# Designs tried in a protein design run: designed miniproteins, single chains, continued (3). Part 95

Each design is a single chain, and the fold is of that chain. pLDDT is the mean over its residues in the fold that is shown.

## One batch from the design tools (miniprotein)

Design m11490
Fold by ESMFold2-Fast:
Structure m11490 (fold): chain A 72 residues (1-72)
Amino acid sequence: MEKLAENILKLAEEAIKDPENRDIYTALVVMAVSLLPDKELGREYADRIVEAIDSGNLEEVKKAVEELKKKL
């Protein structure tokens, strides 16, 4: 589970760093979050991480992923 959260962080960082491919990396983040057994938690954090990616807010991405790791 922690490794899944780390992979989500890496994909979100790539989405911010590579705006030309952001939609692809964002889709991969949503897919990775959908693998979580808690679907309600997954939807909440997917929405939050996607919004942080769209705003280019890396600190919010890191915060959301760290909170998610603590709940896994």
Scores: mean pLDDT 80

Design m11491
Fold by ESMFold2-Fast:
Structure m11491 (fold): chain A 59 residues (1-59)
Amino acid sequence: GRLARDLLVREGGLSEEDAERVIELARAGRTEEAVRLLQEKMGLSEEAARAAVDLAQSE
C-alpha cells in the first residue's frame, strides 16, 4: 500500500524498489522474507520490521 511504501522510503530510507519488494512479499503472505529484507536494508529490530509488514498487509 501507499502508506507503507511512503513510511519505508521516507522514514526508513529504503529505495522505492526495495519498499515495493517488501510490500509485494507482505501481500503474498511471505512475512518472514519481508521482515528479513527490512532488517537487512534498514537495520530494524524484528519487532519493528513485523510492525511495518503488518501495516503493508492491512492496506
Scores: mean pLDDT 76

Design m11492
Fold by ESMFold2-Fast:
Structure m11492 (fold): chain A 69 residues (1-69)
Amino acid sequence: MNEAKEKLLELIGRIIALIGEILDLERQIAQHADDAARVAELQARIAALREEMARLKKEMKELEEKAFG
């Protein structure tokens, strides 16, 4: 079995989970739009999740380069 494919699927799964968390937080922002403090907290959490997603995407790109390089 292609080991790079298995690792890629694992990373994709983690990214999908992070997307789900971000979407839930964005929905919560819409529901709490009148609470500036809550919105700021939720935005900070989304920023942290987006940074984690960027790291995972970089890892995926590195795996693709190793598979094709």
Scores: mean pLDDT 82

Design m11493
Fold by ESMFold2-Fast:
Structure m11493 (fold): chain A 56 residues (1-56)
Amino acid sequence: DEIEKKIEELRKKYQEEAKKLFDEMVKNGMSDAEIQKKIDELNKKYKEEVEKLRKE
C-alpha cells in the first residue's frame, strides 16, 4: 500500500525530528514539562499529516 509506505516514512522522519528536538532542548536546559509539551506538539503534527495522507 503506497499510503502505508508514506505513513511509515513520515513516522521515521518524525522520530528523527523528535530525537533532534529532545537533544536540543536538553542542551538548552529546558524543563521536562517543556520538553514533553514540544514532543506532544510534534506527535500531534505527525498524526494530522497521517490523517491528511489517509484521506488522499
Scores: mean pLDDT 80

Design m11494
Fold by ESMFold2-Fast:
Structure m11494 (fold): chain A 68 residues (1-68)
Amino acid sequence: SIAEALEKIAAELSKDPRIKAEVIGDDKLVITTTLSVEEQIGLALRLIGDYPELEVSVKGNTITVSAK
């Protein structure tokens, strides 16, 4: 399910102490980072490449991953 995919992404990203990843409900993953803008863009691009079925958006220091 999408919820299972999001929980897996959250667990993997939470290994980095600069990243706080939290699944909201069962359809949205919110990633808050203390990364630089360049590093955060790099992370967002990696997520887009790894999960083309998911929508990835960046706003300030937050990356949101959800169903398309």
Scores: mean pLDDT 82

Design m11495
Fold by ESMFold2-Fast:
Structure m11495 (fold): chain A 70 residues (1-70)
Amino acid sequence: GEEELRQKLLEEGKRKIEEGKRLIEEGRELLKKAEEEGGNKELINRGIGLILRGIGLIFEGELLIEKAKA
């Protein structure tokens, strides 16, 4: 029913937020490594890409949670 759908949206939203946090952490680690290597542009671009993807997943997860509360 509708309540089962709400629970599923909450669980999926939480999973996307956790995955997004993981990607942001990985991206930050790559940026730190890039700094240690004197500004490796490939690592900077990869790190930024992971952070942006992670932010997108957190935003998507938060939207799913909001839909579940509506």
Scores: mean pLDDT 88

Design m11496
Fold by ESMFold2-Fast:
Structure m11496 (fold): chain A 77 residues (1-77)
Amino acid sequence: SEIERLVEEARELVERALARVAEVASPEAVEETRRLAEELLERAERALEAGDYGRFAALVTAAVLLAVGAELDALYG
């Protein structure tokens, strides 16, 4: 389904961002960001199961922005 595809694409984006962070950041920082992103994606899946598409979209977006933000911070901050 399109929604399952969005979760998969979000997980792939998170993993790509974390792979880049791992080249410059500590393993502890990478693991903490992974944990937080995974928590957001788990909450997104629960929102999806409840039929709350707005919450689902917000949580998926938050997970992606967290991972991308960590990548930008690692490279430039």
Scores: mean pLDDT 83

Design m11497
Fold by ESMFold2-Fast:
Structure m11497 (fold): chain A 77 residues (1-77)
Amino acid sequence: HMVEQARKLLEEAKKSYEEKNYVEAFELIDKAIQLAREAGDETLLKEAESLKNKLVDDILSSPKRFEEFLLEYAKKK
């Protein structure tokens, strides 16, 4: 079930976000968005997009968080 898979990814993304693992959370959110779009689940899509917007706002609100995000993102293979 794509919907179940997308929801699990969104739950993992929330956990990564709470743990300050922003790059991992961002990647998990993007996967959840893709699966929600493919499944046509607009409620789940809106939830995932809302979390993505919240994450982006948090990163951009602080020069320190933005710098840490960029360094971690560049370090990822």
Scores: mean pLDDT 79

Design m11498
Fold by ESMFold2-Fast:
Structure m11498 (fold): chain A 59 residues (1-59)
Amino acid sequence: SSYTEMSKENQEKLKEILTTKDADKVDKLLAELMENDEIPPIEELNELKEKIEEELKKK
């Protein structure tokens, strides 16, 4: 996925997703980004979500 192709607003949302420890918040923000045509396809988003979930679960 190309992070630099995203708008600044969407890039900031993605950063928030990566830094938050709230899985529910991540899910909502990811769903919102998925509705935009400037974010990676669902397959890449699914991979990103999985990585974030593992990060949040790992201590």
Scores: mean pLDDT 64

Design m11499
Fold by ESMFold2-Fast:
Order: sequence, then C-alpha cells, then structure tokens
Structure m11499 (fold): chain A 71 residues (1-71)
Amino acid sequence: SMEEEAKKLYEEGKKAFEEGDLEKAEKYFRSVLLKYPDSELVPEALRGLGEVAEAKGDLERAAAYYAAAEA
C-alpha cells in the first residue's frame, strides 16, 4: 500500500539519522513528502526534517518544519 511505502521511506530516514547521515536522512524524509503528500506519516517526516535541520544548526529551518508538522 502507499502507507507501507511511506513507512519504509520514513524508517530509512530514521535509521540514517541515527547513523549520523544527515544528508541521507533528509532525502528519505523529503521523499515521504514528495511521493506520499497525503500520508499520515507526513507530520512525522516533517518532524524528522526539523531534527535534521536542528542537527545542522539551522534553527530557523527546524522551527519551520516543526510548525508545519503541527498544522
């Protein structure tokens, strides 16, 4: 299903983030948004992008992603 595909991308993003691969994590989380914009995992992927931005020191971008996740 589309949700199973979205979950796979989200889990790969989480794994990459845990491994410290911020660029790979960002690509996977962004893929959830681009391929499955109506997925229930979009807020989780936005939070993941916020965490990536925060880890990169981009606090303004992190805040924007966190705000988008709550909308």
Scores: mean pLDDT 88

Design m11500
Fold by ESMFold2-Fast:
Structure m11500 (fold): chain A 61 residues (1-61)
Amino acid sequence: LSDEEIIDNIAKGLSEVTGIPYEEAKKEVKELLDRMKERGLTPEQRKAEIVRFVNEVLEKV
């Protein structure tokens, strides 16, 4: 799966569940992924951080 596909799927899910605009959710997920790439995290570590971020957002809503 491409990073774009992962970002799109997560952003759509967050937008549907939380009610925030899709474009806002997409920007937040993309910024998180870009920062993790700059730190040289592995694909597995990036996925774990994204899942953690999504769960934190969902728990607060």
Scores: mean pLDDT 74

Design m11501
Fold by ESMFold2-Fast:
Structure m11501 (fold): chain A 80 residues (1-80)
Amino acid sequence: MELSEDLSEEIRKRLEELLKTGEDGKIDLEDAIKLVREVFKDHPELVKLLEEELREKEVDGKVDVEYLSELLAIAEDILK
C-alpha cells in the first residue's frame, strides 16, 4: 500500500494506525469519516466535502486507504 507523499506526518500516522484495523488496505467508511472529522474539526465545510467524496468512493462500506490518503493530502493543500 502506498500513502500519498504529500501527507503531513500527523495524518500519515493516523492512517497507519487505521491500517492495522483494516483488511487489504481498506478501512470502514465510518472510520474514514471519523478521521476526517477529527483532523479537520475546525473546518466544517471541508469536512462536509471530504465526507461526500468518501461516500461516493466507498465499496461495500469500505474505502481504500490509498484513496483516503490522496484526498487528505489535497485537503491539507487547500488549507495552506
Scores: mean pLDDT 75

Design m11503
Fold by ESMFold2-Fast:
Structure m11503 (fold): chain A 88 residues (1-88)
Amino acid sequence: EELLEKGKKLFNEGKYDEAIKYYEETLARDPENAEAWFNLGRAYYKKGELDKAIEYFEKAIELFPPDSVLRALAEIYLAIAKLDKERK
C-alpha cells in the first residue's frame, strides 16, 4: 500500500513522528492491516513510548497469520518492549 510504503521510508530515515502519521492513515483505511500495526509499534518503541508499542505489537500479533515471519518479529519486539518497560 502506498501510504504504508511511505511510512516505512520515513521510518528508515529516522522520521518516526512522520512515519506514525502515515501508519495511522493506513489504519484509518484498513484497521486490520497487521503490518501497519506492527510498524506503528516499532515507531512508538523507537520513541520510547513503551505502553503504546506493547499495545500495537499485541494488536499486530492478533492479526498476523501464525506462520508469518512478521508475526514472529512482532512477538520478539513485544518481549523486548515488555522487558524495557520493567526497567525502572
Scores: mean pLDDT 87

Design m11504
Fold by ESMFold2-Fast:
Structure m11504 (fold): chain A 87 residues (1-87)
Amino acid sequence: EDEELLRLVEEAIERVRALLARHKPTLEQEILLGLMEIALALGRITRDGRYALEKTIKLLEELVELSEDPALREELREIVEELKAKL
């Protein structure tokens, strides 16, 4: 099921990228997105979808805390809860 988890993480990262693009991301938000992409790449190389999922959730939680826009924060929280349901 690693392939299914990796696809789920990839889809979540694409959703985050689209949301950030609409809100003019800060440098810190762009760094967190980049770290999520690195976690996904490591998960693909090691064939560990759970690792990619767990790391992405933690980074996304940090992104929520860093985000001052209430609408962006709520949308990011929805993605966090969807991903946590797959743990």
Scores: mean pLDDT 87

Design m11505
Fold by ESMFold2-Fast:
Structure m11505 (fold): chain A 65 residues (1-65)
Amino acid sequence: TTRIVAAKLRFIGVGVDLGEPVEVREENGELILSGTKTKEHAEAMREEAKKIEKDTGIKVTVVED
């Protein structure tokens, strides 16, 4: 609940910093992120996902379009 909201806000912040409108979805207590246009941006999101996983215990999957 609160942890998931905080994690979503962190991804939105990274998306704003990269200039990319990313989508964040919640499924079964996990987060799914999509909407990265480049491999470099996807990699940046995966690095943030690792930090969020360590800080919150929430699993994050980054989907490449």
Scores: mean pLDDT 73

Design m11506
Fold by ESMFold2-Fast:
Structure m11506 (fold): chain A 81 residues (1-81)
Amino acid sequence: MKYYEEGIKLHQELKLEEAAEKYKKAIEEDPNNAKAYLNLGHVLAILEKYEEAIEYYEKAIELDPNNETAKENLKKVKETM
C-alpha cells in the first residue's frame, strides 16, 4: 500500500494532481482498495472534476457498502452539480 500512503501525504499537502496519480497507482496494484477509490474521488471533487469524482465514490461504495463517508461525499458532489 505504498502508493496509497504517498497519495495521502500529497493530498494533505494539497498537491492534488500528484495525489490523484498515486491513488490511481494504488488502485492498479489493489483494485479492492476502497479507501483509494474514496480518496481519489475526494481529490477529483476538489479539482472540480465532479463526474469523475462520482464514478470513484460509486466504486468505493460498491467495495464497502457500509462506508457512510463515501455515501455522504457522493451526495454532496451530486448536490453541487
Scores: mean pLDDT 84

Design m11507
Fold by ESMFold2-Fast:
Structure m11507 (fold): chain A 64 residues (1-64)
Amino acid sequence: MNKQEVIRSAQQLLKAIEEGDEVVARAAAKELKELGFDELAEAVLSGDYEKAKELAKQIIEELE
């Protein structure tokens, strides 16, 4: 998996959270968990979308 795939999944997660699309948010979290971002996936699955947004933004910033 490359950095662009991680950034894409993190961006998809952010959009899903902003739109209130829990199905898409969970799907993106599952992809990010496969990529090693377990804490972000756990935040989404527990409904802590505030923490999930912060972690997703941090990942995007670190990889860009």
Scores: mean pLDDT 80

Design m11509
Fold by ESMFold2-Fast:
Structure m11509 (fold): chain A 96 residues (1-96)
Amino acid sequence: SIEEAIEHLEEARRHLEEALAASTNPTAREHLREAIRHVEEAIRAAQEGDLERAIEHLEEAAGHALRGLHASTNPTARAHVREAIEHIREAAKALS
């Protein structure tokens, strides 16, 4: 459901914000900020019932989250990014 997708996206945003707070690497921080922006846009699209736009932003969020994870060496940041990726995956399933 859209409601379940939004709940997962809000959890993904929380985890990405925690990852950003723990990150010092500039490349990781840039990708985490982009992931957060795309999660916020996915939430807005889902709230408007625009599933196509929500899915496009989810794909972008997942891509940036993965690049942020690859650039991160901090174990706390990495753990939060992995949790965010799982919530993005669950949001995508809820929208399908």
Scores: mean pLDDT 92

Design m11510
Fold by ESMFold2-Fast:
Structure m11510 (fold): chain A 77 residues (1-77)
Amino acid sequence: MMTPLEKRLLEVEQRVALVLMRVAILGEEAPEEAKELARRAAELVDRARASTDPAEAERLLREAEELVRRAEELLRE
């Protein structure tokens, strides 16, 4: 079974992937802020995955969750 951290990582990765997909579909019409937030969230998720410290990974995932939440709000029309 996945650990709670691994499950959270997967959930955040899925949210980032959905945001990136929506940005790609909207193209030039996507808010530039949403594109930047999605890019930064993806980077934080990659860093969390590479981290050997669970506490560091949790902090990085919390930051990624906040960024993806903001991107999701910007894409709500």
Scores: mean pLDDT 83

Design m11511
Fold by ESMFold2-Fast:
Structure m11511 (fold): chain A 57 residues (1-57)
Amino acid sequence: AASDAEAVRYIHKAGEAMLDGKYDEAIEYARKAIELATTPQVRQMAENLLKKAEELK
């Protein structure tokens, strides 16, 4: 679905922010991905990424 495609884009942006040590930006992108996700699989990926970004901050 279009929403899942956009959610995956935010997941990639969150990952890039984490590589740059920008955990606040990573958390924001992961939250947007959760909001846009329409399938449980994509939602879980975004939730796991959010948790990891919060743990590393």
Scores: mean pLDDT 82

Design m11512
Fold by ESMFold2-Fast:
Structure m11512 (fold): chain A 61 residues (1-61)
Amino acid sequence: MMSPEERVREAFKKLIDYLKSQGKTDEEIKEELDRFAKLASRTLGLPYDKVKEIVEEVLKE
């Protein structure tokens, strides 16, 4: 369906939107994203650095 990178990007966009809707601070959002990035890296077999770059791109948008 979509590439692993596209799946990670979409998942992080939804997670960020959800956390913002819950009134989470930037620090809390970053903590949750880092936790999820490690899990996504292991689950999808993507290098952690690659997942981290996707997260940073989504956060800047």
Scores: mean pLDDT 78

Design m11513
Fold by ESMFold2-Fast:
Structure m11513 (fold): chain A 55 residues (1-55)
Amino acid sequence: MSPLERLERAARALAAHFSSVTEGMVRLLARAAGVSPETARRALERAGVEVVPDP
């Protein structure tokens, strides 16, 4: 299973329970999945999760 495929599964799971996540959460997900923050952000946005700036 590719890192991108794993990331997209995680993004869909998050979208089922959360409508938004912070940029900090995007960076954590990117690190965990072994992808760039840009890739993680796109996967979350495509799954319907809004990415908001860090407070």
Scores: mean pLDDT 77

Design m11514
Fold by ESMFold2-Fast:
Parts: sequence; C-alpha cells; structure tokens
Structure m11514 (fold): chain A 71 residues (1-71)
Amino acid sequence: DELEEVARRLGISRETLTRLLRAAAEGDPAAWQALAALLAGKPRSVRERFVRVASARFPETRGALAALLFE
C-alpha cells in the first residue's frame, strides 16, 4: 500500500494521513498547515512521492499538493 508507505515515511499512521488529506480536500487550512509541517525538511524525492500517491487517492487536491514541491 503506497499510502501506508508514505505515511510511515512521514512518521504518522495511514489513518492519520487519510484524515489529513480528506480535511485538506475539504478546505481545512489547519490540515494544509499540518501536511506542510510533515513535509518540511524531507528530501524532494519524498515530497514528490507524497504528491503522486496523495493526488491519486484525492485527485481534487492535486493542484494544491503540487505547490508543496516548490519553495
């Protein structure tokens, strides 16, 4: 499960990641802030994998998630 692998690399559970992504998709700024904090300091390859996997599960968030690849 790619989503579980990504959650593990971010130091959270798959369920926590799914909850955060759903809240972010619903426009919760706190969820976006939490995702940005989890990705802070992670290598670009980890951030790119996160965006790919999360966008596949929540396609409505793709544009906003892609922005996390840029400074």
Scores: mean pLDDT 78

Design m11515
Fold by ESMFold2-Fast:
Structure m11515 (fold): chain A 69 residues (1-69)
Amino acid sequence: GPAFERALAELRELARRHPEVAELVERAIEALQKGDLETAERLGVLLAIQGYLEAARVIGEAMRALEAQ
């Protein structure tokens, strides 16, 4: 739905602004698109530990949007 697509767009923008974690963000996007919530949550935690709290927050928003649809 629109909320999920918005979260994915925000994650792509974050990957562009933070190339140092782009690989982790792209893996999170792939996991979210596949409905692999366990992998998405794990990647969100890894991003949070590295200080990328906005990326972790947006992953959480995408997961909630996916559950609501």
Scores: mean pLDDT 88

Design m11517
Fold by ESMFold2-Fast:
Structure m11517 (fold): chain A 103 residues (1-103)
Amino acid sequence: EKNEKAKKLIEEKVKEFMNKVRKIRAEESDKEKREKLIEEEKKKQLEKLREELRKLGFSEEEIEKLEKEFEKKVEEKLKEYEEEVEKLIEIGKEIDEEILAKK
């Protein structure tokens, strides 16, 4: 039951992080500034996760393991998102080439 609460909490924090990443990418065109904002949001979500897990009565050792699980899920979701963005860029480029070929 305690582990189920931790799993749900990690999933909620991953979703919050990814929603912020999408907003940052939509609002910030500077790559370096965008990367800094994403790193700051990751740290903020980790801090919130640590505090909430501590309130649930997890030990510091258990919290460290759960933080690593959160980080792995975030890295996986970021990789999936970057792959989706790269595919959309390539599709957009192919559409532009087809439109130019028809005139």
Scores: mean pLDDT 78

Design m11518
Fold by ESMFold2-Fast:
Structure m11518 (fold): chain A 73 residues (1-73)
Amino acid sequence: KEYPLSEEEATELAKEYAEKYKLSVEDLELVYQDRPELAKNPYASHLYSVLMSNASKENTKKAIKEVIEELKK
């Protein structure tokens, strides 16, 4: 299957969601663990759905990890 989002594009989308919807590091860690339904912010599930539909699993994981590291600064 061809995925339209590169790692960079997936990271940008994940960062936009985190900034716009105020996703916490804990919510993003749950997205990384494929458990977005356990997140306090329901937009974590929306982000997961969009990334999994448009990016490879590898690029999805890399994007989420990058945003988590940026938020920890």
Scores: mean pLDDT 83

Design m11519
Fold by ESMFold2-Fast:
Structure m11519 (fold): chain A 69 residues (1-69)
Amino acid sequence: LSADEQALIAAFQKMAEIARQSTDELEALEEGKKILEELLEKSTDPELKEFLEQLIKGTEKRIELLKES
């Protein structure tokens, strides 16, 4: 696995752990978005960056839906 792929896997594992431990879904999603944004800033692979941008957009949409509730 490339360093970028390993970082992505680690990010997903960290996000899953936060979601399992958190009692607040909004806080868990905001922390997850920060992790994805940090990974995007550090990534040099254009295809991985595009994939991360899509994940961030999905997370933002979920946050918006929860805030409207």
Scores: mean pLDDT 77

Design m11520
Fold by ESMFold2-Fast:
Structure m11520 (fold): chain A 61 residues (1-61)
Amino acid sequence: RSATLLVALRESGLSDEQVDELLAMLRAGASEEEIIKILTEKYGLSERSARGLYEALKEAL
């Protein structure tokens, strides 16, 4: 995992298990819109935090 991903995780409060689920979704072809929706609706992140974490997840693939 990249240092950027670790920083984004600490700011977002997501667990390793939740991150692994999101990475699996991205590998399965989930869109930016789908990931942002999950981060904002399910995990309660702001749109800004969700976008930052999404970019970190993509770079970690």
Scores: mean pLDDT 77

Design m11521
Fold by ESMFold2-Fast:
Structure m11521 (fold): chain A 89 residues (1-89)
Amino acid sequence: GMELLKKAIEALKNGDYEKAVKYFEEAIKVMGEDNVEALTLLAEAYIKLGDYEKAIEYAKRAIQVDPKNLKAQSILKRAERLLEQKKAE
């Protein structure tokens, strides 16, 4: 649970975004599919990987659990903007 979340956050800080995604996904599996912190940080890790569609999915899930979560709302808007920019290229 918490140990996997700590490993995921450390991987995210170190720029190891693929490792961060794997640890966040495992943390969600162990801690529950409604863990807003893990869902929000997983969405951020997917933005760093350039997988904006996955970032949108997890940010929306975080908002479903906590609709007032400003970080999740910010990540959703950022991921949607980046996806539209990518489609315009």
Scores: mean pLDDT 85

Design m11522
Fold by ESMFold2-Fast:
Structure m11522 (fold): chain A 50 residues (1-50)
Amino acid sequence: SVEEAEQQVGDEMRRRTSLILGGLLSPDEYNEMLEEIRRKMEEVERLKRE
């Protein structure tokens, strides 16, 4: 469902924030996580369309 997909995006955002605060993300890893979040956002939009 859309709600579940949005919860997954939220979980990924929280994980990303933890890694940033821990100083564990390189610039490349940060960019990769942004790409994954963007992909999840597209999935949410796809679910809304369907």
Scores: mean pLDDT 73

Design m11523
Fold by ESMFold2-Fast:
Structure m11523 (fold): chain A 61 residues (1-61)
Amino acid sequence: GERLEGKVSPSREELELIARIDLEIMGLVALAKNIKDPEKRAEAERRLEEARREARERLEE
């Protein structure tokens, strides 16, 4: 029973878009974790957070 507070679940097309965005970000996260330099890794992780935020804002349009 997900019939609670009248929340509308995303459509299948929206779910596919979210899945694609998540896959791209997961790939970038894996690349960032391979950075041995902690400062460079932190910078990469910060850019990934910005990218994820932008992707979410585009979906929220």
Scores: mean pLDDT 67

Design m11524
Fold by ESMFold2-Fast:
Formats: structure tokens, C-alpha cells, sequence
Structure m11524 (fold): chain A 65 residues (1-65)
């Protein structure tokens, strides 16, 4: 659900900041899955994986890009 997606996004961001790219990738992927395959969620997960954690968080809020 949305709370799990947010938690996954926060964990992924923290992992990326700590330099754990594998944990970050897993977290962004879980975020996308928890959002039910929504295109915005998937775009956010990909943005996070590329190091754009703020864009990934914005997709969770806007659900439009």
C-alpha cells in the first residue's frame, strides 16, 4: 500500500545516501510494486535508481509523471 511504498522509498533514499546501491535499487523496486505498477511509481523508482531521489518522492505525491 501507499504507506509501504513511502517506507520503501525512504529506505532506498537512506541506502543510496549511505552508498549501498543494491539496497537502494531493491527499495525503489519495492516502492514501484507497492504502488501496483502505476506508471508514475515506476518512473519514480527509475529516477531513484539514477540518483534522483527527490524526483522519485515527487512522483509519490503528484502521481502524474
Amino acid sequence: GAADARRAAEAARAAAEAGDSTAAQVGWHEMSKEMGGDPAGRAGALAGARGDAEAAAQYNVLAAS
Scores: mean pLDDT 62

Design m11526
Fold by ESMFold2-Fast:
Structure m11526 (fold): chain A 73 residues (1-73)
Amino acid sequence: MNVIEALRELGFSEEEIELAKKQFEAPKVAEKKIEEAGFSEEQKKKLEEAKKLLEELEKLPIEEIKELLRKER
């Protein structure tokens, strides 16, 4: 299990996960793509939430990630 799989289990789409991941790998490029794509404020908030979850899950041990997945489902 990894944090990307955890985000899929929480119901994030592949596009949302890829954009959230890209915000860590190339934050300036990801931000520009989001603005150019004309994302709504709601979509931007969802991407920011996915980014925050990804960052938190990367820092958590596997057992805590499993607990989060159980609570969301």
Scores: mean pLDDT 64

Design m11527
Fold by ESMFold2-Fast:
Structure m11527 (fold): chain A 61 residues (1-61)
Amino acid sequence: MEPSAEELIEKAREAIEAGDFATAFRYLVEAAVKAQEENDEEALKRAEEVFERMLARTKAA
């Protein structure tokens, strides 16, 4: 199964909302790699924004 960068970003966002930061990090790494392979700058920016949101949550914990 070959998920798109968009699907991986969405799964990462769901994992962050669930408090599962390890799963969120894995999806964000896969999304960033996929976006780079497809040269999708918009997906890369979205992955970076979601990653920053995750870091903000983990710093509060």
Scores: mean pLDDT 79

